# Designed miniproteins, single chains, continued (4), part 103

Each design is a single chain, and the fold is of that chain. pLDDT is the mean over its residues in the fold that is shown.

## One batch from the design tools (miniprotein)

Design m15807
Fold by ESMFold2-Fast:
Structure m15807 (fold): chain A 64 residues (1-64)
Amino acid sequence: MPDDKEVAEALALIYIGIGNIDFKRGNYEGAIESYQKALDIATQAGLTDLAREAKKNIEEVKKK
C-alpha cells in the first residue's frame, strides 16, 4: 500500500509554503489559514514535527 503519511507530509509542506508566501506579502489572514490547513493535515497523519512547525508559524503571524 502507498504510505499515506508521505502524501500528507507533501501536502502539509505545500500549505506551509503558501503560508510563508502570504506572511512575507503581509497577508496575515491568508498565512494563518494555510498554516492551519498544514497543522490539521500533519496532526491527522501523526506528523508531530510538522504539526509543531505549523503551530509555531501560526503563533508568529499572530504576533504581527
Scores: mean pLDDT 83

Design m15808
Fold by ESMFold2-Fast:
Structure m15808 (fold): chain A 74 residues (1-74)
Amino acid sequence: MEKKIEADILFSLGRMFYSIGQLLAKKGDLESAIESYEKAIKLFEEALKLVPDPRFEEAIEEAKKKKEELLKKM
């Protein structure tokens, strides 16, 4: 159960950085938004390594998509 708790914490932290990335992107801080999405992706990938949850895979893909959209604007 320790791995599940660790994965849940990592996923929650990843979601926080994803939300920060969305907020920064809306404010036009594209560079900081990209950094926040990169942190979210790393946290989601770590969570996925501990527990193979499809929700973590979906979160990774969504964060990657948001990052790619912003990189095209820079």
Scores: mean pLDDT 86

Design m15809
Fold by ESMFold2-Fast:
Structure m15809 (fold): chain A 61 residues (1-61)
Amino acid sequence: RKEYLEYLIKNGSPEVRKIAEELLKIDEEMENTEDPEKQGELARRSGKLETEILNLLRKEA
């Protein structure tokens, strides 16, 4: 996952890069938190951004 997000940051469109950077940051925040409520919030944000990036990649293909 991290390697794939880094790939998208280097090779994607500006829109894809921005979302991939946000996802990578959320993944790092999720790894560093022990608060279940914060983890739940980050997981929901990640899921929304994953849907957005997948839709962009499908349209760009």
Scores: mean pLDDT 78

Design m15810
Fold by ESMFold2-Fast:
Structure m15810 (fold): chain A 120 residues (1-120)
Amino acid sequence: MEEIEKLREKGNSYFKEGKYDEAIKYYEQALKLAEERKAPNLVLARIYLDLGKVYEKQGKYDEAIKWYEKAIELTKGDITNPEAALIYQEALLGLIRTYEKKGDFEKAEEVKKKLFAPPL
């Protein structure tokens, strides 16, 4: 856990500096370690969200979409957990922004429906 978080923090430091390729390398190292250690889904989902954000900033929209969708998939079943709910919302917002930047307004509207869905 502590080693995974240190790798994410180093990735976040490079991300803040605009060094996106370096940020990705540290996030990928954090992901590999999290998978090897069978870390909880929330740890994996946080790293997926980090990868979505960094690829979005690079303009690599198809990669950003992939990572945001992975974060959504891990968190959509655990929205009663406040941390999972926050990751879920951030990933949905990231997915909306990325589709809009890609010019796919129809897909952006479909994702918006999930964010503002009324209780059944």
Scores: mean pLDDT 86

Design m15811
Fold by ESMFold2-Fast:
Structure m15811 (fold): chain A 98 residues (1-98)
Amino acid sequence: DELKEIRRNQALAALVLGRKALKEGNYDEAIKYFELAIEIDPESPFTADAYLYLGEAYFKKGEYEKAIEWYQKAIDVNPNNKRAKELLEEAKKKLEER
């Protein structure tokens, strides 16, 4: 399906822009791009990555409960995602520091 391929490429472009915003410290912009990537193609092979990056953006904002939710979604989509599991434990440790 050509339209599905176009949507996948648009979702990937949003993911790339989100990662750039995340790297620059523009966390709210990053969140918008990652949410857009999921909205464009929720069944994309990149959806687990979008969930991971949403978690990272919320973690950087100090919103650890939201970060945990998104990391858990990334693990639910890809149970072998070692990075998501490591970041989940890191976010949990931040909550224990309260």
Scores: mean pLDDT 86

Design m15812
Fold by ESMFold2-Fast:
Formats: structure tokens, sequence, C-alpha cells
Structure m15812 (fold): chain A 75 residues (1-75)
């Protein structure tokens, strides 16, 4: 299900940030946000916000801004 895949990507994002891989963390949290959005889950805004933060830390300002906009829209 989209919820199960979202949780899997959420866990992968956490593992990546714990290793200091902010780029990969941003990518997985973004994917989690997309899946939670498809499922109609209020978690979508949270994981888009996490993607915004970690893309920013990775220096990917474009993806950070895109994820931040999605977080605001899903809130």
Amino acid sequence: SDLEKGKEYEEKGKEAYEKGDYKTAGEYYYKAGKLYEKAGSPKAARYYANAHRYYSLAGDDKKSEEAGALANQAA
C-alpha cells in the first residue's frame, strides 16, 4: 500500500540522515511525503518539511524550495 511504502521510505530517510547523507535523506523523505499525500495522510506535510530541511542542508536549494512549497500546501 502507499502507507506501507511511505513508512519504508520514512525509515530509509532516517537511516540516511543518521549517517549524515542529507541528499539521500531529502530524497527518501520527499518520496514518503508523496506517498502519504496519495494516501490522504496528514503525515504528508511533515515529510515534505523534512525533505525541505535536508535538501537545504545538502545545498540543493531548488529541491528544498519545491519540498517547502509542498509542505505548505499539504498543511
Scores: mean pLDDT 86

Design m15813
Fold by ESMFold2-Fast:
Structure m15813 (fold): chain A 62 residues (1-62)
Amino acid sequence: MEPVVPPGASPEIQELLRKAAEAVEEGFKNIDDPEKFKEYFQKAVDYVQEALELARKEGKPL
C-alpha cells in the first residue's frame, strides 16, 4: 500500500492518517459485527478525507 504522506507533510496530516489507520485496525477487530465495523471504517474514511483536504488546501498535491 503506497503511503499517502509525502516527506515533510505537516504533523496534522500525519496525525490524521495515523488515526485513520488505527480506526481501520479497530474495525477489523469487530469484523463479525457489521455495524461496528462500518462505524470504525467511516471514521477512518473521515480522517483520510480531512487529511487529503488539508493537503489540497495547503497547495500540495495528493
Scores: mean pLDDT 73

Design m15814
Fold by ESMFold2-Fast:
Structure m15814 (fold): chain A 94 residues (1-94)
Amino acid sequence: MEEAEKLMAEGNKYIQEGKYEKAIELYEKAIELGKDDKELVARALENLADAYYLLGKKEEAIKALEEAAELYESLGDEEQAEALRKEIEKIKAE
């Protein structure tokens, strides 16, 4: 969805500015607007996880990565799903 992609791009700008909580708000809105687009929701969940991790919210980051991995698996993107599962294990090992 065009509106959801715009929110994702704006969230990415806030990440670059170190405004992680604002980026989270925008990624959550992108997920709500793009809910019928599994690929967009998976990408938004990855970005949401990165923002949570940068805030030290590791449990929320893991949850978002798990949801993104499940979506990529449902889309047949096993390579991306496995990459996210490896990232989850690295965060859990910290």
Scores: mean pLDDT 87

Design m15815
Fold by ESMFold2-Fast:
Structure m15815 (fold): chain A 76 residues (1-76)
Amino acid sequence: SIAEGARAAALAGDIPTVKALVDKAAEQSPEELYEAVVAIARAGPEFREAVDYGIEKMKEKNPELAEKARAAVEAL
């Protein structure tokens, strides 16, 4: 899945791949983007920029899901 790929890339420190997978998830659906954002956030606080970028893209299509994503990230 995109989320599994995003987490693997994040854990490997492959920032270009993390950003590419966030963009790919954003093109698929807000739900795919939610899973990718949460997976990246679990990899560490150093990925906050990519997480915030994904949440802003999600907010354009599904504001309620974006709020849930922010809450999930803040709870980590």
Scores: mean pLDDT 79

Design m15816
Fold by ESMFold2-Fast:
Order: structure tokens, then sequence, then C-alpha cells
Structure m15816 (fold): chain A 66 residues (1-66)
């Protein structure tokens, strides 16, 4: 499992896997699981507390070392 933390609390525009845009409220320190990395600065991630999945700008996230 590859994990990252949200760097700053806020409302983020994320794209669902089907391309639907959604506003998602994230808190600094929220854990996300990185499911896919596509090389455009977008990572497909799952928020562990809510189970919500979407494409999130990688700049909002910081990888947790193992």
Amino acid sequence: MELAVVKKSGTYLVLKKDGTPELLELKKGDLVEILEKVDEGLWFARVLSTGVEGWIDASYLELIPP
C-alpha cells in the first residue's frame, strides 16, 4: 500500500475515474492510498477515512515513506 498525506486543509477539485469533477473537502493530515500514478501530476487516490476515490493533483499530496 502506498500512502500519502494531504498537505493543507481545503476544498479540492478532483476528477472521478469516469471523468466527473467533484469538490472534495480534505483536511491536512488526511491519509490517502495511491492507486495509480499518471505522469501529468495527477494521482488516482482513495481517501482512507471516507473511501472516496478520484484523480488528485499530486502537488496537494506528500508521500509517506515506508
Scores: mean pLDDT 75

Design m15817
Fold by ESMFold2-Fast:
Structure m15817 (fold): chain A 75 residues (1-75)
Amino acid sequence: MLEKAAEALAEVARYLGASDETVQRLRDAIRQAKSADEIVPAAEEATKDLPEDVRRQVLSAARLIERTLKEKEAA
């Protein structure tokens, strides 16, 4: 699940014009997450140097992914 989350967020950042370095940093940060609760903090840290509009969109996607993963864990 986290591998798919990492790729989804990396694609969002790439689509929004983030550099390859930032995209890879975001991918690595999400892959290092041990739980759904760590996805949003990891995305926040990886995108702290991006413009506000780009960060806001990436963080919105991260929150959606967190909720989806938590719903699957709450079975």
Scores: mean pLDDT 78

Design m15818
Fold by ESMFold2-Fast:
Structure m15818 (fold): chain A 95 residues (1-95)
Amino acid sequence: EPERRERARRLAQEGVDALNKAADASYKAGETEVAEKIRTMAEAAQRALDSGDFRGAALVIKAGADYALEHSRSPETKKYAEKAKKLADEIEAVL
């Protein structure tokens, strides 16, 4: 259904944006290695999204969010990671 695909695309883009904000927050916190890994996952999710693989994008967004929640000590990073995780679940719900 075209409307479901467009909704999934918008949610996936918001999830990628949330991971990028999580990476930025980790850079500010001095967690350079954590930030670079989150950024790499955000880039992988963006590539999946750009190819129309919304399920793949959701899986990578969730993996990046879980990584950030496990390895970051920054409250701001965790806030954006939790948002990304919820968005990944919403993408799966609309597919």
Scores: mean pLDDT 89

Design m15819
Fold by ESMFold2-Fast:
Order: sequence, then structure tokens, then C-alpha cells
Structure m15819 (fold): chain A 59 residues (1-59)
Amino acid sequence: RIKELMEEQLRLSAEAIGMAVELSDKTASEEEKEEARKRLEELAKRIEELDEEIRKLKE
């Protein structure tokens, strides 16, 4: 349902903010930054897919 998709989108957005903070940490290793960058890309793609699904359901 739309509410469930919106809740998932909010959770993924919060996780993405966490990953962005981790990437901004100068003390983080290159490996940690690479994992965070990869996760951010996955989160961004999933958020976009959810946004499209929500739009389709609202039509």
C-alpha cells in the first residue's frame, strides 16, 4: 500500500543520510568510504523506484 511504500522511502532516506555522514568522515578508511558510496547508490536507486511506484499508485 502507499503508506508502506512511503514509510520504506523515509527509512531508506534516513539510511542514506547516515552513509553520507560516514563518507564525510576524514578518519574513515578507503574501504569504508567505498562501501558507503556503493550503499548510497543502491539506496538512491531504490528510493527512486519507490517514488515512481507511489506516483503510479496515486494516479
Scores: mean pLDDT 76

Design m15820
Fold by ESMFold2-Fast:
Structure m15820 (fold): chain A 100 residues (1-100)
Amino acid sequence: SKEELDAEIAEAIGLMQVAVVANIVRSKFGEKAAEAVRELGPEIAEFTRELARKHGVEYATRAATKIANELLEIAKKHGDNPEAIRKAGRELIEKYRKEA
């Protein structure tokens, strides 16, 4: 259905945006920091898919962009501490889940 296709598109957009953030983070803070960002990709992608099913693909895409921007700011603050990136990233996802 169009609804399922839109959800799949939103999931792919979420995953790709996290991959872009990971590439930026790798260039500035190194591979371990980029790995911490990449590990959040599947969770953010699935959440973006859930948002698309509930609110539509446009809403989900805007939310994914906001999450990616905030994830990049988290990585900038914690670039030397991959575990802090993982923790703050999971807290970011939980924050958005409560607001959805």
Scores: mean pLDDT 89

Design m15821
Fold by ESMFold2-Fast:
Structure m15821 (fold): chain A 131 residues (1-131)
Amino acid sequence: LEEYVARLEKKFGVSVSFPDEATLVVQRPGQEPVTFRLAVDLLRPSERPEDVKLALLEVIEYLLSNPDLEINSFEDLKKLMSKALGVPEEFIVMTPSGVLTVAGIPLFAPGESPEKTVEELIEKLNKLREP
């Protein structure tokens, strides 16, 4: 994890931190920090928070590597995550409770609704692609 963070920071000139086990913060120079909340409290006993953090960092790396990519819908978000993580789009599921899962593993903490979870993720990811 720490080596992946250091590589990402050096490659893109961003700062990456985990102020707690359920929070990821990414900041570009001259921009407000973008905060992602992880669904750590929803993980099964066999699932590790570090693996969820690594998956999120892979999504962020893919986004930063493709700055022309704009996310305007849940379908766009699924395509981004599918390409970043190397999984079929069908494995990226929004639950009725607003939890985004990949291959059954919860990644992001739920918003007030599925629609709000999607809106918040799209806004945060698009903020990261802007310089």
Scores: mean pLDDT 74

Design m15822
Fold by ESMFold2-Fast:
Structure m15822 (fold): chain A 106 residues (1-106)
Amino acid sequence: RLAEIAAAHGVELTEERLVFPTLEAIKERVAELAGVSVDEIGVGELDGKTVFGAVRAEGPDAPATVVIAEAVRGPDGRYETRLTVLRAPDQGAAGDFLVAWREARA
């Protein structure tokens, strides 16, 4: 589903499944991958998951990076996380992808 949405918007998709000790560690990783401050990370909840998101773009027609992390608290108290990094051709494609992805997850 996510890969299909990414392809429709011309974005490259990299997905990893990782385990983090805290939500703060996930937020820091998302900020690092997107190249933004931790204060710029969007946080929400969707379907019992904590979702972190960040977008970095150098201009409206320049390539954009989108990082999304979906975290679920596991039985050992750690957070099982789907970490997605997307490379979009421009900010418009990144924005359209985020809207489509959010709608597919709602």
Scores: mean pLDDT 78

Design m15823
Fold by ESMFold2-Fast:
Parts: C-alpha cells; sequence; structure tokens
Structure m15823 (fold): chain A 71 residues (1-71)
C-alpha cells in the first residue's frame, strides 16, 4: 500500500541521516553531506507531514555542515 511504501521511504531517509552522523563523527564531512542529500531527496518524495519534517531536518543539517566545511 502507499502508506507502507511511505513508511519504508521514511525509514530509509532516517537511516541515511544516521549514516551521515556516523560519517561526521569519523571526520568524513563530505561523505556525511552526501548521505544528507540522499535523505533529503527521499524525504521530499514522501507527500506526508512526516516526510516534510524529515526533509526539513536533513536540509538544516546539510546547510549547517556545508557552512562548517567552507569556513
Amino acid sequence: SMMEEQKKMIEKAEEYITRALELKNKGDMEGAIKQLEKALELAKEVGSPEGKMLAGRADQLKIAWTKELEK
């Protein structure tokens, strides 16, 4: 069903965010940002409020970490 597919997409987006945090902790900022980009793309495909919140979270982390990398 569409709800089960949306739930799986949200779970995968959350997994990408978790991988991004792990990569940042290991000092791989570029790898972390790429995982956030994947999370953001996937979360944007979900038309639910949960998907929109998750997309916002991934986008905020990406903006913050990109600014850190460019300083």
Scores: mean pLDDT 85

Design m15824
Fold by ESMFold2-Fast:
Order: structure tokens, then C-alpha cells, then sequence
Structure m15824 (fold): chain A 59 residues (1-59)
């Protein structure tokens, strides 16, 4: 599903961030948000969900 694909992109974004690749991390996080929006989730809620997934991946 688009939601599961977005979650995997968020995990990849968290990994890129830990490796110091801030630009790649930002790009992957934005792609995750875009997939959630394509799935019918409003952009503000999509952004909040991706941020939650990023926080979970850093824990």
C-alpha cells in the first residue's frame, strides 16, 4: 500500500539522517509525505505521521 511504502521511506530518511546525509533524509521524508497525500491523507496530517515515524525510527 502507499502507506506502507511511505513508512519504509520514513525509515530510510531516518537512516540517512543518522549517516549525516541531511539532504537525502529531507528528500526521502518529503517523498513519504507525498505518498500519504496521494493516498488521500491531508498534507498537514501526512507530515505529522511521517514525523512520528521518524521519531520512532530514532528510538
Amino acid sequence: SLIEQARELARQAARAGREGDVERSRELAQQAIDLLVAAGIPEEQARARVNEWLDEAEA
Scores: mean pLDDT 84

Design m15825
Fold by ESMFold2-Fast:
Structure m15825 (fold): chain A 76 residues (1-76)
Amino acid sequence: MTAEELIEKALEHAQKGNFDEAVKYFEKAAEIGDEKTKARAYVLLASIYEQKGDTEKAEEYYRKAKELDPELAERF
């Protein structure tokens, strides 16, 4: 399974409300993906944690995404 396939599965789980499964798939995508895929996975992880009410983890993942993809610096 590629990092892109892992992101697709994670998004499918998130859409069904299975946030814990979505987190696992996004974490795997971040682990094996290239720099751009890793940044995208971190942004999506931040969104999931914010939706779960874990603002502290959401901020951490968003920061990690910005470090990997400078284009995300303009997002807030």
Scores: mean pLDDT 80

Design m15826
Fold by ESMFold2-Fast:
Structure m15826 (fold): chain A 110 residues (1-110)
Amino acid sequence: MLTVTQSPKELTVKVGEKVTINATTSKNVNNQVKWYRQKEGEEKELLITQASTLAPGVDSRFSGSGSGTNFTLTISNAKLEDTATYYAAAFDPETGKWVFGEGTKLTVVE
């Protein structure tokens, strides 16, 4: 069964800092990785598709990279509004299902 592990589990950064969140998959998923942002009380918002493709309407401060088993989400210039839990999801071709990581809780402060 595919597993998705995220690191760090939580982090706090100041406004204007660069944020890096990593995801590792237990087997090769090629580029079949999506990244989501979930703010408190809101639905998951799609940020990145196919590991590195920015979703429509998403701020260019967000970028994704990686292939195979190692993937990174980067926020180049953190804003207070970026305070949220971030999830990686990888496609398991054996089950036909998306598998979510446990999430990374980001807190942005002044």
Scores: mean pLDDT 90

Design m15827
Fold by ESMFold2-Fast:
Structure m15827 (fold): chain A 64 residues (1-64)
Amino acid sequence: SAEDYYNLGLEALKNKSEYTLDYFRLALKLDPNHKKAREEAEKIAKAFGISLETLLQLPVREIP
């Protein structure tokens, strides 16, 4: 579910995983109005120097 991907994204963020953005993107693909996922994705996108729009358009890598 979107909530599950959001929680996986938080865990990936704590572990500095390259899949952090992919998990948040998947959460937002399932629920575009997921407030928490949007907020975290926006913060991370800004930290990496990309826009939220760019993040949402990135190709989703296969999650392990």
Scores: mean pLDDT 75

Design m15828
Fold by ESMFold2-Fast:
Structure m15828 (fold): chain A 76 residues (1-76)
Amino acid sequence: SAEAQAKYDEGLRLRREGRYEEAIEAYEEAIRLDPNFLEAWENLALLLALQGRYEEAQEYGRKARELAKKQGISVS
């Protein structure tokens, strides 16, 4: 949706600014608005890992990989 895309774009901007907690919230809202938004799941997992929140990063990364498989997208 347009709303999910806007929240994802906001998260990307906040991450570039080093505003990591706000970026996490923006990605979480993008996922809430569109649970099939693969890029939001991937970027949330990466950002959590960057912050040392490894268990959460692994869980969100697993969900991103599962979603990518359902969408027919290869994950490295």
Scores: mean pLDDT 85

Design m15829
Fold by ESMFold2-Fast:
Structure m15829 (fold): chain A 102 residues (1-102)
Amino acid sequence: MEVTLEITLTIGNASIQEVHDIVSKLVQTLVRLARERGLRILRIEVRIEQKGDKIVVTVTVTLEGKEEEAVELAEEAVRETRKWIAEEYPKATLESEIKVVE
């Protein structure tokens, strides 16, 4: 079964270059966790947009597996990325949302 997830990060108090580092960390974490959990990633799409004083990142991930396992993986990747942001960019603000998309 293919599962598509949309991970939306709304980032404040960060430059576009810092947001690129954050995106790289999230994607690397998703790939690593998928490998460790035996889930196959079929596609990753990234969109970065400036909206007012914030930068919105949308990461669309298509995985082969169960929806529950895909959601748990995305939640863990966001948690690990949030912790990394707090250490590397302590002034940055982060809001996150995960959606299952058909």
Scores: mean pLDDT 88

Design m15830
Fold by ESMFold2-Fast:
Structure m15830 (fold): chain A 113 residues (1-113)
Amino acid sequence: MKLEEARELLEELARVFAEKAGVSLDTIRAQLPKAKEVLDKYLTDEEIEELLRRMAEEGVLDFSKLPLEDTRGLSVPALVVALSEKALEIAQKRGELDDFIERLRRVLEYVRR
């Protein structure tokens, strides 16, 4: 049930970003595999969790560790959704789904502004 709630929040995040950024949901979904590959290449699990924490607590998006060459053609919504999906995998592995859900709800509040 908590995993289903987390997945529903991820779907809502993608939808809200599509609406706010003027990017189609299909475009975001098409970019997710490449965005995840870039995140896996350059970020540790700890760095992924820290980035999501900063988004939730500070409203800060910091992808400066990702090379521009590798992120070229990826939308910011796709990077944020991919980061959030990776953070869900980490939270599930560590038994921290409640903390993940709370952080994702905070990120949604910032995106809806």
Scores: mean pLDDT 82

Design m15831
Fold by ESMFold2-Fast:
Structure m15831 (fold): chain A 55 residues (1-55)
Amino acid sequence: RLDFELRRRAVEAAVEIYEEAKKKGNIHDPEISKEMLKRLQERVAELRAEAAARA
């Protein structure tokens, strides 16, 4: 199913984006990085919940 592949890629892309931002030093304030982490966790949780609902 395309859905499974798409979800996996979305999660991996999100993690890579966060890591790349950290490497660049684009995040000057640790508080901002915390917000990004929370946003990522929320998105992952939502995707997992939707996947479970579909099952």
Scores: mean pLDDT 65

Design m15832
Fold by ESMFold2-Fast:
Structure m15832 (fold): chain A 80 residues (1-80)
Amino acid sequence: MKSLIEKAEEALRKGDFETAIKYLKEIADYLEKQGDTEMAERVREAAKAAEFLYQRGDKEGAKRILETAIKEVKEYLEKK
């Protein structure tokens, strides 16, 4: 899990939105398998929203959604 989060953060730092979105989807799948269904759904919705904005050329909006989702996942895992 932490490795996937780190890879998502690195992809975002490099401006690789497609890879960051891919890792968020994998994070959501992992959370769902762990029984964290509500968090998995929030992350999955964030990945879809970021993908939608990126496809429309709103890279700033996509980045903010991805950064927020990554932060929320990190905080969730640290408080568990």
Scores: mean pLDDT 83

Design m15833
Fold by ESMFold2-Fast:
Structure m15833 (fold): chain A 65 residues (1-65)
Amino acid sequence: GLSAQIRELSRLAAEGDIEAAERLLELLKQKLVELQKQNPVQAMVGQREIEELEAEIERLKREAE
């Protein structure tokens, strides 16, 4: 299920897998769209997580060069 995919991608991203981090970002963005319709307060938390992950991906890409 989606939760299992998010968990596995989070584990790989924590190990420095940039491709896994980018796939995780895409899934979180999809989840955020649905969450905004159902629970705006939880959607604000999800938006913050997405912004932090985007910043981390950019940092990892710079360090990999």
Scores: mean pLDDT 79

Design m15834
Fold by ESMFold2-Fast:
Structure m15834 (fold): chain A 65 residues (1-65)
Amino acid sequence: AAQNAADARAIGLKLQEYVKEHPELAAKAGRAARTDGAGLGYFAGPEDSVDEVVEKIKERIEAAA
């Protein structure tokens, strides 16, 4: 339970840094999160690390052209 909260926070922080470098990606990130589910990115497997989940979310943001 606490692990999921910690992972969600870490994912959020890494994505905030990514979006901070490219503020225009915030709109894409918002749309991708709303479409793919609740903004958690848990469509990645439970075996995936925080970094793997972040990379998958980045790919979805980029793909949401």
Scores: mean pLDDT 61

Design m15835
Fold by ESMFold2-Fast:
Structure m15835 (fold): chain A 59 residues (1-59)
Amino acid sequence: MEKLEEMSVELSKYSEILHNLDEEKKKELAEAIRKYAEEGDLEGLHKYIKELVEEELKK
């Protein structure tokens, strides 16, 4: 329960970085969100977004 709340907070903190993604990456993110949501894999989705944000910051 607490882990899910922490993941939601982290996703909100990433919103500015996610907004500045390239259109191609935004499409990939939308597809990933759809896939993970259908599977109910919120931890997988959180990991995907976190890695995407980290990769964007390394540029």
Scores: mean pLDDT 71

Design m15836
Fold by ESMFold2-Fast:
Structure m15836 (fold): chain A 60 residues (1-60)
Amino acid sequence: SGTLTAEELRAILRSLGLDPTDEQVAWIIAAVDTDGDGTIDAAEYERLLAALAALAAAQK
């Protein structure tokens, strides 16, 4: 299907060693969800993963 929910995003962030709050998860979704329906499509998910990978590699 290629859609990502808030709970799935939280699980991904936790797998990276992060402990996001509900507000942080909501803010991330709002920042990448161009449709405003509270879900992330495949293209948005790919962009999110690229951004997280870059952040993890940069880690200062």
Scores: mean pLDDT 66

Design m15837
Fold by ESMFold2-Fast:
Structure m15837 (fold): chain A 71 residues (1-71)
Amino acid sequence: ETPEELRRQAEEAVRGAEEILEEVKKSKNPDIVKSIAAQFLALVAETLADMAGDEELREKARELIKKANSI
């Protein structure tokens, strides 16, 4: 895969993690499975961003991992 393809995949994983985390945060009964899914997507995003050499995207993914762990 090209760095551009890896970056797009990382961006998609970041979006997915953000969407799941937002749903978990606004829910009265946070779904543990959704929290785990968000953590997994954030980890995937961090790995893909690192492979793509995108430092900003990698840091964003790391922030998402921290947010998911805080829920």
Scores: mean pLDDT 77

Design m15838
Fold by ESMFold2-Fast:
Structure m15838 (fold): chain A 95 residues (1-95)
Amino acid sequence: EQRKKEEEAIRRTEEEVAPLQERFDELTAELDAVAGVDPERVKRLVLEGLELMREAARVALRVARELGVEDLVAAAEARLAALEARIAALREELA
């Protein structure tokens, strides 16, 4: 029963984050192209990638809460907190 809810949560999250994953792949390709050439552009692309990961974590949290999967809720909350901290630190570096 619980395992089926976890499988459903993972499936729904993957489907809803598919457009974010496509954009992340585009950013990764651009990051590879500018690596070692433009350090400020690299930092901006990393920030955009972290913001996409944060959006994906928010989707995962919402889906886990809707399906009542406590372990996935806890994991998504921890991931979101870590991403928010990284985004704040990188924004400070770019200021």
Scores: mean pLDDT 83

Design m15839
Fold by ESMFold2-Fast:
Structure m15839 (fold): chain A 66 residues (1-66)
Amino acid sequence: SAQEELDKAVEYARQRDSGKAAEYLKKAAELGADPEELERVGRYALGQGAGGGFSAALEAAEELRK
């Protein structure tokens, strides 16, 4: 589910694994995750030093809002 993919993205962000955090953020977006939740997790990843997925999360959130 989208929530399970978001939870995985948070866990990988805590491990500073930007590649896996970005991968799971993308999967969550494809499953219809809330754009605000995508941005929240993306910002959390940036704060943890796993910011590789942050721009992708913001872009996905903006597309879902259109």
Scores: mean pLDDT 76

Design m15840
Fold by ESMFold2-Fast:
Structure m15840 (fold): chain A 90 residues (1-90)
Amino acid sequence: SLELILRAIALALRAIGLQLDAEEILKTSKNEEAIELAKRAKELAEEALELAMKALKEENEEEAKKLLEEAEELLEEAERLLREARELEA
């Protein structure tokens, strides 16, 4: 499905963006808790990228949908952790 391919690409780009946001906090923060949250967010975003890339190669539409659903959940958690890390920096 072209729709699933486009969704996988969108989630992969979102994952890359969150990895860059996490790296910025890791580079600039002196807050130990913010650093731990950013490290966890980066790990989740990296895992989400792997799932999105796997979905692009998946020929079974239902399995591709499951991989994309998992990737989306990981990205939502990564976004939550990065928001929490940013609040500690404020």
Scores: mean pLDDT 90

Design m15841
Fold by ESMFold2-Fast:
Structure m15841 (fold): chain A 80 residues (1-80)
Amino acid sequence: MSPEERVRKAVEDAIAAGKSPEEIVELVTKLLQDLADEGYSKEELRRAFLAALSVLAEHGMPLEAIQEAAKRGQAIIDAV
């Protein structure tokens, strides 16, 4: 499973389970940090990050939650 597929599946599963927007933002943050800690490149993290944001938008997540996920995810990528 690619980093993009791993993140997409985890976020889709969390949304299907009825997790709150706040819980989903925390999940996206944790998934990106875990991938960074596993040694994935900045480019691979960027692709996984965009996949996560795409899933959030596709499922009608609140704009504030998408913006918070984007802010936290970008900070993780910038630290790699």
Scores: mean pLDDT 87

